Designed miniproteins, single chains, continued (2). Designs and how they scored, part 59

Each design is a single chain, and the fold is of that chain. pLDDT is the mean over its residues in the fold that is shown.

## One batch from the design tools (miniprotein)

Design m6045
Fold by ESMFold2-Fast:
Structure m6045 (fold): chain A 103 residues (1-103)
Amino acid sequence: MEKKERILKLIEEFEKQVEEDKKNLASYTDEQIAQLEAEARRLHEALLEKVPPFSVEDLTKLDDETIEQVLRLLHLEYVIALYRGNETALERIKEKIEQLKKI
């Protein structure tokens, strides 16, 4: 499978996971969301060491592990934004996902 095809499949899996988390959103507690926020901060810090700023716009430049970490961070940020009602953050994340699909 070509790298672009693998990346698109990973993004599709990410979108499915987001839809499942939307169904379970009412079961989240403030403490659980705080734990997700802590995980997102750690992933963001780790990715700053691995990913040049421009390469986040082109997933084909990243290894498979780093791509999975980028998608995990977006997943966490999306769930947190949904829980907190941050519509501006949700729109920015959607725009980022659409940009990443332009391979």
Scores: mean pLDDT 76

Design m6046
Fold by ESMFold2-Fast:
Structure m6046 (fold): chain A 86 residues (1-86)
Amino acid sequence: SLAERAQRILELVREAMEDLKKLAATNPQAYQEMLSTLSPEVRELVEQYINTDDPEEQERLIRELTKHLLMKQYGVSRAEASRLLG
């Protein structure tokens, strides 16, 4: 189901964000190059994630990034993306 796919994408986004936080620390140039490929809205969320050590804020940002990805890949509304994630 799309709901099961959404939960799998949420886990992949979490892993990708952890890797990207490591990239920002170890290779700032590659991190900046990656940011330049993102839309302004997604870039803002990624930058907020990199600059926070609060686990609750990190989880909120991961869920928000996942909603943007679901909207882009599957053409679902923001409300539907929120429902798919629970």
Scores: mean pLDDT 87

Design m6047
Fold by ESMFold2-Fast:
Structure m6047 (fold): chain A 93 residues (1-93)
Amino acid sequence: MPEYYEVGERLQKILSEVGVTERVLTLEELDLNLVLWAIKKKLYHPDNPELFDLSGTELEEILGRSEFHISELGEIIETLIEKGELRRVAPPP
C-alpha cells in the first residue's frame, strides 16, 4: 500500500498554489507536487535544475533551510513530519 500523509495548514497553502485541494496525499503525490510548486514559482537555479532556492518562501520558514537538492526530498518529508506539517495516516475510506 502507498504511504498516505495528512497535510498541515501551512503546507496545504503551499500545495494549493499548484491546484492541490486534498488534505490527504500519497508520498509520491507529495514529492511530485512539491517539485511542481518549486518549478511554478521559478525557484530552480538556471545552472542546476535539481537545486531549488527556498529564500523568501513559507517553505523556508517551515524547514529552516534556504535551499534543497531534489535528492533531499526524503529529508524534506521527514522535516515536515517533525514540524507537524505532515502526519502519516491510513488510506482514505
Scores: mean pLDDT 80

Design m6048
Fold by ESMFold2-Fast:
Structure m6048 (fold): chain A 86 residues (1-86)
Amino acid sequence: MPSLEDLLGELYRAAREAESKEGIEYIKQALTALSEGDYEKAAGYVEQARRATEEEALKRGDEETAKRARDYGERAVELLRKLAAE
């Protein structure tokens, strides 16, 4: 199973390929939240990064990058929410 770090790395790659400045910024904010132990906040930022990256990729006609952003982003959010659940 890929780690959370692997999933976030793939989402970051998708954001770079889509040239989504907003997606990249949200991923940076998610990493900051993770360093603070705030998994719920990190999940929120990852969801925003996924949406921004998908939107930018689709505007550019890059359906494969949009699909990768969705898959890796959704999986990262699922793991983060499991970590936040008490």
Scores: mean pLDDT 86

Design m6049
Fold by ESMFold2-Fast:
Structure m6049 (fold): chain A 92 residues (1-92)
Amino acid sequence: MEEIREKARETVEKLKQLLKEGKYDEAVSLIRSILRDDPELAKEVVRILGKELNIPEEELQTLLKYIDDQSEENIRLVVGKILAYLDELLKK
């Protein structure tokens, strides 16, 4: 649990750095990779972003369900939401 949280924090920082450098394709690829290969890490990333941005619990629970579902449509929605959350953090 602690190891997943630390890895998720590192992933958030990596994604923030990629977006600051304008490497949007690399950021999208990283998000899609973790959603596919490590959904538990992806869920922890969503929880970290949700806490930092005070995202409503209902929205967070919906995103976690989408990660579990693994449909291409739901994965695209999760990618878009993570990018939006990261953009909001970078504007603070």
Scores: mean pLDDT 83

Design m6050
Fold by ESMFold2-Fast:
Structure m6050 (fold): chain A 88 residues (1-88)
Amino acid sequence: MTENALKVLEKLSEELKKLADEQIAAIRAGSPETARAGLEKVQKAVEGLKNAAKAIADYSGPEAEKKRKEVETLADELLARAQAVYDA
């Protein structure tokens, strides 16, 4: 059970990293409308990942709770990076 929960959290983290990289590129190169849409996509993905990580950790034990905190930190860092590019 715990190994499966950790694997799901790792997969979601990698998917968020890919999305963030793609949307950050769009924010840098795009029109104001494209930049805004890109930031909104990252914001939604971060919220979704945090909600999924919390739900998985709540019944999977202390190793999943530790991984949840790592995932939340990553999500916050990726959102901050997207926001910084948007504000530049």
Scores: mean pLDDT 77

Design m6051
Fold by ESMFold2-Fast:
Structure m6051 (fold): chain A 65 residues (1-65)
Amino acid sequence: ADAATVSAYVKYLAKLFPGATITVNEIAAKANASAAAATAALNALEAEGIVEKVSSGVYKLLAVA
């Protein structure tokens, strides 16, 4: 899977579990994507305000309006 698949999955999780913490490795495994693709998608989603980076490889899902 690619960064677009990862992005769609993370946006879905943000709607269901706002405030939950996710990792790059967890998202890569669930989306059947590489860690590089998951990292790229999470960086793009951070710029969109969907996730917040809390530490290396760890992101918090933000509440989506």
Scores: mean pLDDT 79

Design m6052
Fold by ESMFold2-Fast:
Structure m6052 (fold): chain A 92 residues (1-92)
Amino acid sequence: MEERRKKLAEEAKKELIAEGAPEEQAEAIAEELAELAELGEEARRAGNEEALRAVAEAVARAGELLAAGDYEGAREALREGNRRARELLERH
């Protein structure tokens, strides 16, 4: 649901800001993370292991980029992860 996604994004944004991310980057990354979390739950319900792996890989890569201070790269990694998860869920 839209309200649940928005709440997940708000929580992720607060955590990113607490870790030193600029507010604008934190907001954009948090929205991508919230979408990825929804796709991960959908993949889990569908038993789509490939989509679930795509979600996990995107989270891991984004985490590495965030640790390096590469907020733009982290956002791009999450966007690609979201795209792959959606494609895999549609094919199943």
Scores: mean pLDDT 81

Design m6053
Fold by ESMFold2-Fast:
Structure m6053 (fold): chain A 123 residues (1-123)
Amino acid sequence: IDQARQLLAQAQQYYDQGVAALEAGDRETALAYFKQALALLEQAEAILDEVGESEETRELRFEIHRLRLKVYYHLSKLDKENSEKYFQLALEELEKIQFARGVSVPEDPELERIALQLMFENP
C-alpha cells in the first residue's frame, strides 16, 4: 500500500510537470511527462491488485482512475497516432469514476471540465 501511494504521488508530480510544459507550449516534453505518469499509475494499480480490497485500496484505486483519466485525456490530444485509443481509454476511466461507490469525491474543477469535454466531444 505505501509503495502504491508513493507511486501515485510521483505520477501526480509528473502530471503536474506535463501540464506546466503544455502551458509553456512544449508539447513534446508534456507528452513525455504524461507517459511517465501513466507508467507509474500502472505500477501502483498492480501493487493494489496483490493486496486485496479494503477502504484504503478502494480510495487509492479511485485516485488512480481519476489521475489516469486526466492523463489519457491529454494524451488523446498530444499523441496524434493514438488519439482515438487514448480518448476511448479516458471514457473507460470516466465510467469507473462515475460508478464508484463508497468514495467521497472532492471538488475537482479540472476533472469536471475534462469529463464535460469527453461527454460532448466526438473523436
Scores: mean pLDDT 79

Design m6054
Fold by ESMFold2-Fast:
Structure m6054 (fold): chain A 100 residues (1-100)
Amino acid sequence: SAANQQVLARLRERLAALREAVDARDAGSAINHAKGMLFLVLTHRDSFSAAQRAEALALLEEARALLEEYLGTETDPVTRAQLQRLLAHMDALLAELRAS
Protein backbone atom coordinates (compact mmCIF):
# COMPACT_ATOMS: atom_id res chain seq x y z
CA SER A 1 0.00 0.00 0.00
CA ALA A 2 1.00 3.67 -0.33
CA ALA A 3 0.92 3.93 3.48
CA ASN A 4 3.33 0.97 3.82
CA GLN A 5 5.66 2.51 1.19
CA GLN A 6 5.72 5.74 3.27
CA VAL A 7 6.56 3.71 6.43
CA LEU A 8 9.46 1.98 4.63
CA ALA A 9 10.66 5.38 3.33
CA ARG A 10 10.61 6.72 6.94
CA LEU A 11 12.56 3.64 8.11
CA ARG A 12 15.24 4.32 5.44
CA GLU A 13 15.34 8.01 6.46
CA ARG A 14 15.71 7.11 10.17
CA LEU A 15 18.46 4.57 9.38
CA ALA A 16 20.39 7.29 7.45
CA ALA A 17 19.92 9.71 10.39
CA LEU A 18 21.04 6.96 12.83
CA ARG A 19 24.25 6.47 10.78
CA GLU A 20 24.92 10.24 10.88
CA ALA A 21 24.28 10.34 14.67
CA VAL A 22 26.70 7.41 15.23
CA ASP A 23 29.36 9.13 13.06
CA ALA A 24 28.84 12.35 15.08
CA ARG A 25 29.02 10.42 18.41
CA ASP A 26 25.52 11.74 19.28
CA ALA A 27 24.17 8.95 21.50
CA GLY A 28 20.87 10.73 22.25
CA SER A 29 19.98 11.16 18.57
CA ALA A 30 21.16 7.60 17.74
CA ILE A 31 18.93 6.11 20.48
CA ASN A 32 15.94 8.28 19.42
CA HIS A 33 16.20 7.29 15.72
CA ALA A 34 16.59 3.57 16.58
CA LYS A 35 13.55 3.75 18.93
CA GLY A 36 11.62 5.48 16.12
CA MET A 37 12.50 2.59 13.77
CA LEU A 38 11.34 0.02 16.36
CA PHE A 39 8.05 1.89 16.89
CA LEU A 40 7.36 2.15 13.12
CA VAL A 41 7.92 -1.60 12.62
CA LEU A 42 5.92 -2.60 15.75
CA THR A 43 3.01 -0.36 14.67
CA HIS A 44 2.87 -1.47 10.99
CA ARG A 45 4.29 -5.04 10.84
CA ASP A 46 0.83 -6.72 10.66
CA SER A 47 -0.03 -4.72 7.50
CA PHE A 48 3.29 -5.51 5.75
CA SER A 49 3.52 -7.89 2.79
CA ALA A 50 6.20 -10.62 3.02
CA ALA A 51 8.53 -8.48 0.85
CA GLN A 52 7.92 -5.36 3.00
CA ARG A 53 8.54 -7.40 6.20
CA ALA A 54 11.83 -8.67 4.70
CA GLU A 55 12.88 -5.07 3.88
CA ALA A 56 11.95 -3.87 7.41
CA LEU A 57 13.96 -6.81 8.85
CA ALA A 58 17.02 -5.86 6.74
CA LEU A 59 16.78 -2.18 7.81
CA LEU A 60 16.51 -3.15 11.51
CA GLU A 61 19.50 -5.53 11.15
CA GLU A 62 21.56 -2.61 9.76
CA ALA A 63 20.38 -0.36 12.64
CA ARG A 64 21.31 -3.08 15.17
CA ALA A 65 24.81 -3.43 13.65
CA LEU A 66 25.35 0.36 13.89
CA LEU A 67 24.26 0.45 17.55
CA GLU A 68 26.44 -2.58 18.42
CA GLU A 69 29.45 -0.84 16.79
CA TYR A 70 28.66 2.36 18.74
CA LEU A 71 28.35 0.38 22.03
CA GLY A 72 31.85 -1.05 21.38
CA THR A 73 33.33 2.51 21.43
CA GLU A 74 31.12 4.04 24.20
CA THR A 75 32.69 4.42 27.68
CA ASP A 76 29.88 6.22 29.58
CA PRO A 77 28.14 3.57 31.78
CA VAL A 78 24.68 5.23 31.60
CA THR A 79 24.78 5.46 27.78
CA ARG A 80 26.15 1.88 27.53
CA ALA A 81 23.22 0.61 29.67
CA GLN A 82 20.70 2.48 27.45
CA LEU A 83 22.29 1.02 24.29
CA GLN A 84 22.33 -2.52 25.78
CA ARG A 85 18.59 -2.30 26.68
CA LEU A 86 17.77 -0.95 23.20
CA LEU A 87 19.77 -3.77 21.53
CA ALA A 88 17.84 -6.33 23.65
CA HIS A 89 14.51 -4.86 22.44
CA MET A 90 15.79 -4.91 18.83
CA ASP A 91 16.91 -8.56 19.18
CA ALA A 92 13.42 -9.54 20.44
CA LEU A 93 11.69 -7.80 17.48
CA LEU A 94 14.18 -9.25 14.96
CA ALA A 95 13.49 -12.77 16.33
CA GLU A 96 9.71 -12.22 15.86
CA LEU A 97 10.20 -10.95 12.27
CA ARG A 98 12.51 -13.88 11.38
CA ALA A 99 9.93 -16.39 12.72
CA SER A 100 7.26 -15.06 10.27
Scores: mean pLDDT 88

Design m6055
Fold by ESMFold2-Fast:
Structure m6055 (fold): chain A 92 residues (1-92)
Amino acid sequence: MSEKEREEFYKELYDHMLRLRLLLAQSEEERRRIEAEVLADVGDIAFAKGDYEAAIRFYREALRIYEELGDEEGVRRVRARIAEAEAKLAAL
């Protein structure tokens, strides 16, 4: 896939997953947490496909939201995934 096709794929995937998860959100805090979880999930899919640069971008967006929420567990998990993706990218 081209870089543009890859970017469009992840954007569509994020939009679709977010839309489905937000149907059950009861508060703004829950909505923000769902956004962070969906961003991390899209990052995981990018990582599994070997697209480490895309994975890092999505994980960093998820990290920002978890930090805003004070979700220390979310921050820890996403930082670990960023480190793994950066290590994979450096090995290429």
Scores: mean pLDDT 85

Design m6056
Fold by ESMFold2-Fast:
Structure m6056 (fold): chain A 92 residues (1-92)
Amino acid sequence: SPAEEIDRLLEELEALVDQIEALVQEAKADPSKLDEVAAQIQALMARIQALTRELARLVAEHPELREYAMARLREIEARLKAIGDEFRALME
């Protein structure tokens, strides 16, 4: 169903955010890995962008699911902002 497809995309987004969080913690433990971690985060961010576009397409086709999808996406965006702020602090 469209709701199940949205749930799958949101779960994939959450898994990618978990991977970015783990990479930031790895860089915090070993700053010599910062460049490698930055490259991996860029690749994961590109994947997040692709999934977000797919989610937007599904929401456009199923407007009744928009509020549900956007509420969960806001939660994911809040996590990404916090993780991004932490990663930027490591680069300073």
Scores: mean pLDDT 88

Design m6057
Fold by ESMFold2-Fast:
Structure m6057 (fold): chain A 107 residues (1-107)
Amino acid sequence: APSEEEVKHAKEIIEKYKEEAEKFIALDDEEKKKLIEKLLEKEGLDVSDVDANLELLNKMVKKKEELEKEVKEKEKPEDVVKIAVITATFAAVQTQKPEEYQEELEK
């Protein structure tokens, strides 16, 4: 099981990334797809996988809600760490910025 220090660090990750993660969760599917497509393009991955990745991320939203409910009833260290990983993942997708590519494409 994760240590008390690892759980504390996971809670710090949740607090650090919660605003960006909540922004991602609040987006409609079309805006989520745009961010996923930007991430896939940045990493040199096939953009045809965007719909499959959207379905995966929407399943992770539901999993995060279930884990948060479980933590309210009984805090398990492993559940707190899982919430932190999911929260950081959503924040990472939300913060995809192709602004550098936009400047190169506008000339």
Scores: mean pLDDT 76

Design m6058
Fold by ESMFold2-Fast:
Structure m6058 (fold): chain A 100 residues (1-100)
Amino acid sequence: SDLIEQRVKELNDYIDSLDFLTNNEKLFLKNIITNVINSNREKFESVNNGEDFKKLLVKELISYINSSNLTTEQKKTVLTFLKNISDVTGDDEVKKELAN
């Protein structure tokens, strides 16, 4: 759908803005995100707002890391991205996840 394609473009622009990532890490993240969204297309199509889209993306990326044969360095890249998109300033859910 046009809405999903727009959200993917916004995510890609956001990834490109992250100066702590190399060009190869940015390309890797874009490919992983595209693959995860396409593999779960119906779930992402059911989401009507950006906050719920981000929550679903975090959940599905964590699931993907745990089930995929990624290298340690690739897993670190995705985890760094997840920590960056998770608002660590005052979010009690992020504090609970970091405590476990």
Scores: mean pLDDT 76

Design m6059
Fold by ESMFold2-Fast:
Structure m6059 (fold): chain A 61 residues (1-61)
Amino acid sequence: MIDKLKNLAIELAKTILEQAKTPDAISYAQRALDVAKNAKTYEEALEALRLVSEAMRVLFA
């Protein structure tokens, strides 16, 4: 399960980074990618997804 959540967060963060043009969106997406790549626990994988959600919120604001 952790590997699936981790891979999902990585894929979403990369997709957001491709579309992000503002410093805030890039910052959240980059943080999400870094957390996801280094995630070793379920809680860390969820934190990466939370950062993805923040990046999307800023991207579509």
Scores: mean pLDDT 82

Design m6060
Fold by ESMFold2-Fast:
Structure m6060 (fold): chain A 85 residues (1-85)
Amino acid sequence: SSDLQSIQDMLEFLKKNKEFAEELKEKAKKGELTEKDVEKLREMVKESQNLLDFGKRSLLPEVQKQVSQLIADMEQLYAELEKSL
């Protein structure tokens, strides 16, 4: 169904965003992190939360849990990176 495809696309988007956040953590270790990188991550976290809020009526509880965990992981990485600036 189209709803299933949308859920799969959303999960892929969130996973790619988490990977980007992890790449920023590696940049921080190398002293290459910029305020622009952290701002981009902040925007991605907000977009991810908006997607969850929009889709919550069509998400199974197990899928909602996975999406919420990915967002929480990104928020944690954002907080760590913000402290590094």
Scores: mean pLDDT 72

Design m6061
Fold by ESMFold2-Fast:
Structure m6061 (fold): chain A 90 residues (1-90)
Amino acid sequence: MLKENEIKTITADEVDKIPAGSIVVVGPLTSEEIVDKLIERKVGLIIAPKDANPAFDKAEEAGVKVIRTDSLEEAIELAKKLKGYKVILY
């Protein structure tokens, strides 16, 4: 049984297509509006670089777990180790 972690790359225009409970990797330039959309979509986990927008703190208040990483590459590698639907947001 070959488990390849399928990670789907999407743009900000496709945020509405993210399923609830998803693991989302966000870039350091992700806007506050995108954070609010991820909260509304009830994503399960946001993985963000350390220097990502402070608005991600709002996601934790809304019940979405946030993990900070030192880089986008580390965020992607962490996501690959987790179970669930995975998305990289640019």
Scores: mean pLDDT 74

Design m6062
Fold by ESMFold2-Fast:
Structure m6062 (fold): chain A 97 residues (1-97)
Amino acid sequence: GIEEAIRELEALIAELKKLLSTVTDPKVIKALQEAIDHLQKAIEALKKGDIDSAIEHLEKAREALLEALRHTTDKELILRLIGLILRIIGLIFDLER
């Protein structure tokens, strides 16, 4: 449900904030901050019942994480970012039900 989607988004934001504390590349930092901003906007949209706006912000968060992947060769960071992207895709599919 919507409440479960909000909890998963809060968990994703928490993980991205922890990841942000470990990275030093300004381009990766910017991309992670853009992803966090869009996930926060997705939560606001869900609280208003605006599912279409929530999905749009989830897609933009996904684009930001893909941009972060373009600026890193760190295997551990790459695997974590891929995991986060897959969780965002899962949320989009759940919201389309």
Scores: mean pLDDT 90

Design m6063
Fold by ESMFold2-Fast:
Structure m6063 (fold): chain A 86 residues (1-86)
Amino acid sequence: MEELIKEAIKEVREVAALARENGYEDFAQALEDRIAEIEKIKDEEERLKAAIRLLREAYAVALALNDEERVKRLEELIKKLEEALK
C-alpha cells in the first residue's frame, strides 16, 4: 500500500516539474501543496484515497500539456490504487 502511494507522489512531482517547465508555476505549486497535505494524513487508506484524487488532478494537467507518456503512467497508477481499495 505505502509503496503505491509513494509511486503516485513521485509521478505527481514529475507532472508538477513538467507544468513548471511550461510556465504553469501555479499548477505546479498546487500539486506540491496537495502532496504535503497527503503526507500529513496518518491513516494509510485515507492517504490512498487522497493520492487517487491527486493523480486524477495530475492526469488533467498532463493531458493539457500533451504528455502522452505521463498520461499513460497516471492511468495505470490510478487503476492500481483503485484496485487496492477493493
Scores: mean pLDDT 82

Design m6064
Fold by ESMFold2-Fast:
Structure m6064 (fold): chain A 56 residues (1-56)
Amino acid sequence: SLDTLIEELRRLYELARELKEAADHGLQQGVTNPDALAAMRRARELAEKLEKLLEE
């Protein structure tokens, strides 16, 4: 099951990367809804923290 866990972590890492890219893109495109902006910033922060945990 170690191989399964590694595969799941790799999938989670890929998802975190995609989420960060989507959040960065949304912010650059000038989304003005404050709830959407807050959600995108939070998603970006969580993705960065997850990337750091997976790298170390």
Scores: mean pLDDT 72

Design m6065
Fold by ESMFold2-Fast:
Structure m6065 (fold): chain A 65 residues (1-65)
Amino acid sequence: MKKELEEKIKKAVEDLRAIGADRVEVKDGAISVWKDAKTVTQAAAFDIMAAATTAYGLKLDEVTL
């Protein structure tokens, strides 16, 4: 359960980077995402991050939305 959540977080980081996030950081239950330009990130990235925040208690910290 907790291990699976940690693996999902790692996958979320990888997926966010794959879809154009410049930098992704996970620390103390928070996800920070930096994306090029001031445009919102892809909806898929939000779905991944929403799953992590809801299931594991991670919160969105710094995200270009």
Scores: mean pLDDT 56

Design m6066
Fold by ESMFold2-Fast:
Structure m6066 (fold): chain A 95 residues (1-95)
Amino acid sequence: MKVEVTVTKISETTFLVEIKGDGDMTKIAREIARHLREEHGAVSVMLESTKNHAVLLVRVPGLSAEQLAEEIEKILKSLGHEVTVKVEEDPNLKL
């Protein structure tokens, strides 16, 4: 399955993770959240969840946006997915 992930830095410890693809992105988002919790002690909240699009708010101290993107790519590749990851640092995030 092709999965596109965008990691956006909100603060030094908080990231917005957007997951888009042709399959069950809610399931993919839950797997990412589980692995990040188990390996890095991350706390994740699902902000949006549809079949093809999920958004996680992730708090993980000690990882940069680039390191988080690399971990997500590693997780998804280990699950047998083709993954494209993009990192964005947007100072104009108005949630």
Scores: mean pLDDT 80

Design m6067
Fold by ESMFold2-Fast:
Structure m6067 (fold): chain A 86 residues (1-86)
Amino acid sequence: MKTYSDLELKILAEKYGLSVETIKKFLKYDTNKDGTFTREEVRKFLKDLGFSDEEADKLFERYDKNGDGTLDIHEFLELLKEALKK
């Protein structure tokens, strides 16, 4: 079960220009607790933000650079940063 310390969350927040609270909120979508985000988990939060299924899938594919069907924490935070701009 992957957990993040307050220091790790602060470093990620500073690196990606997000708040610690924003990161904590969206980390709740990692339902399998392995430190990666599936297409289904990413689609769910993007739809909660007002994105369509098609828009969510396109954003996921853009950040899934290795094509394994999951995003690591760094890929996820880059996607989240883009999603919150629009």
Scores: mean pLDDT 74

Design m6068
Fold by ESMFold2-Fast:
Structure m6068 (fold): chain A 93 residues (1-93)
Amino acid sequence: ATAAPVYPLMNPEAAELYLKAAEAEKEGRLEEAARYLEKALELAAEETGPSDLEAIAEHLGISVETARRASQALTLAARERLEESKRLLREAA
């Protein structure tokens, strides 16, 4: 229900869409899940100034390197889920 664990590592709108995608997948709404993941990735792709990572690291009390890796891991996970959703949609067609 809350995006708090993800919010500091990406755009809040992207975090919300990522969570909506997870809910849609759980409910079997694979087409909606794919759309949410695609939009979340588009918004997340606009994040990556060094100053943005420094601000996130300072806010969370972690290193810039840890913040960068966490942000990259979330983006990678979203891409993997999008690819899986698209694959399942193709198999269902």
Scores: mean pLDDT 64

Design m6069
Fold by ESMFold2-Fast:
Structure m6069 (fold): chain A 87 residues (1-87)
Amino acid sequence: SMEKQIELMNKYLDAVEEWVKKQDPEAQKAAAPPIEKARAYREQGKIELAMHYMQLALLEAGKAVEKTPKLERSIENLRKQIAELEG
């Protein structure tokens, strides 16, 4: 069951990266730093951190296209969760 969960999580991370590559250049540029962090944590087997950084990539891509107060708050909250997970 654990191996199957890791496989599904990895497929999700790949799907998110593929989705970002289909967005506008500014959105891709904004998503690039979180994607690099997600890849690094995935290689370390830290799937929860990799998942959170992929979520951050989606939000940063969205912010590059349309900046809203709700989106900025979501990014701030996610960054706080990431900081707690990193120690």
Scores: mean pLDDT 84

Design m6070
Fold by ESMFold2-Fast:
Structure m6070 (fold): chain A 97 residues (1-97)
Amino acid sequence: AEASVTFTAKEDGSYVFEVRAEPPPTVEVYVNGKKADNVYTGRTPDGTVLAFLPNVKKGDEITLVVTGVPAGAEVTVRWYHNGDLEKPVAEATATAR
């Protein structure tokens, strides 16, 4: 199944997205409805997916498409600005369908 989370950038800069779901998901990033080709993704040993998106502009609409999870799975996304990983700028939770 699939979940999507959308975030509107409040500031120019780089953003890190931390995606948690079980089993560990696949994440695609879209900026203003277009698939981003400048995304760097990684996975931690605990299965958390990290997506790094540089050169974001204020007002950009960033959508994460999360796949590889069963229907009804809870997907949690936290996003961070300019490498401040201790202070998320927002958090969202979605259910896969």
Scores: mean pLDDT 78

Design m6071
Fold by ESMFold2-Fast:
Structure m6071 (fold): chain A 75 residues (1-75)
Amino acid sequence: SPLMQQFRVLARETMQRLRSDGMSDESIQRVRALMEQAGEELRRTSDPLQQARILARLLAEISEIYIEEEIERKS
């Protein structure tokens, strides 16, 4: 579907950004797992509101990993 093609592009861009930002392999694997989970949920749902909720939750979870990584670097 067009949404799944757009999601694949977003996933690829996100993974490249994480590597460029110098994120740990552990954080990168956590984001990969979250994106795989979100992709599976998106494939099960054709409701635009549910798709938006899944994407919003994914963004929040990825942002949390960024914050945790930054805290760890400062300690």
Scores: mean pLDDT 82

Design m6072
Fold by ESMFold2-Fast:
Structure m6072 (fold): chain A 60 residues (1-60)
Amino acid sequence: MVDYNDPYYSTALHLIGMGRLMERGRDYEGAQRMYDQAREFAEKLSSEGSKEYILKLIEE
């Protein structure tokens, strides 16, 4: 189950978006930092479905 009103979920999505922009700019170190932060926020989610979704986006 995905909770779109969870601030941790929305923050994780934002960080993934920033990481993808950094990868396009060849800033792989910055992208990795954004993905690591998104993973930390995913770990704070109470829903396994939301956590799995965020982790799947990071691995793309």
Scores: mean pLDDT 74

Design m6073
Fold by ESMFold2-Fast:
Structure m6073 (fold): chain A 94 residues (1-94)
Amino acid sequence: MFLSPEEVEAKLKEITELLKKMETASPEEQKKIFEEVLKLVEELARGLENPLIREVVLRQIEKAKESKDIKEQIEHIEKALVAAHIEMLERLAR
């Protein structure tokens, strides 16, 4: 049901690599990468054990979907990844 800390780290890395690719891609490719990023971040959110952190991640995903500017889309996804990373670090520390 929930992702292990190692699985969360792997998904964070994959999503971060896609965001970097998205920044340098053509407009058509950016749209395709963004759709892939949204699917991966949604999977990451559903795998988070803390329901409050999960809600934060899901809210950032919705804000990214509502944004028409690529910079805002990336910023909201980055905020979602920070929240997921904090939850992962808390699980590893305790």
Scores: mean pLDDT 83

Design m6074
Fold by ESMFold2-Fast:
Structure m6074 (fold): chain A 76 residues (1-76)
Amino acid sequence: SLDEAVEMGLELELQRLGMSPETARALARELTAMLKDPSATAEDMRRVALAHGLSEEQAERVAEAVENARRSMAKL
């Protein structure tokens, strides 16, 4: 499904940023759920990333990746 494809894509990208497979999987799942909520802000996504143990710089990169995924989903 599209949701599974987005979640797997985010998980892979998070691993490329140096995150453990467990952290990447958990964060990708939560961010994918947030992508379906139009009220979820970039600040909310950054906060979730920080809660999963990411640095501020990593959280910013995650917010960018999530925004790119949201734009891709909006075209479908």
Scores: mean pLDDT 76

Design m6075
Fold by ESMFold2-Fast:
Structure m6075 (fold): chain A 80 residues (1-80)
Amino acid sequence: SQVDQLLQQYQQLLKQLQQEKDPKQQLKIAGQILQVWGQLQSLADQMTPEQQAEFDRLHQQFGDLIQQMAKQGVKIDFDA
């Protein structure tokens, strides 16, 4: 399904973000994650309980990575 493809893309981008060391590339990947997150949010009514649980897990992981990056001086500006 489209939801499963977007969840897989979200997971792959999170792995890339976790391994990335360049701040400019971290910002680019974070922006791509936000785009995929927005697409998944628009499909929330179509999600199975299992897909919703996976989405919640990935979103929590993204939040943890953003918090870690902020502590290291890498600020993500979602309004830029």
Scores: mean pLDDT 82

Design m6076
Fold by ESMFold2-Fast:
Structure m6076 (fold): chain A 75 residues (1-75)
Amino acid sequence: MLSKEEGERVAKEAEEVVRETEENLEEFEKLPLEDRQKAIEVLEGELERLKKEVPEAKEVMERMEKLLEKLKSLL
């Protein structure tokens, strides 16, 4: 597992990615389907990384899962 300070950084990075994506949903909808799929794949990878490295970051993971559900609904 990462050190506590590294885990806090990873959780903060994930939170920032979620926030930025939520603010730019309209731009996401304008992307070609293949680019939207790639973005979802990247975000899924970030969620899996967070689950393995910072399993205590429940709020961020839940928020990211909800965002992924929303993004997949836009495919």
Scores: mean pLDDT 79

Design m6077
Fold by ESMFold2-Fast:
Structure m6077 (fold): chain A 80 residues (1-80)
Amino acid sequence: GEESLRALKEEFERTKEKILNSKDREEILEIKEEAKRKIEAVRALSEKENVFGAGVKLLVDGYQELVELAEKKLKEEEEK
């Protein structure tokens, strides 16, 4: 439903803020690995159910953005 979509978007925003504000490399790594697991789970479910829709794309794109943000922050911290 619309409330579930709103909650998901709010969760992505909170996780982005957590990555940006975190000073703990291990916490950022855990968030990245969790997002990667979620992408794999969504892709596996999509293939099993033969469902390729906007909802699947939203989930994959959202988690992929979290992975990319975490990787960017980890690289920036390594160069200090």
Scores: mean pLDDT 77

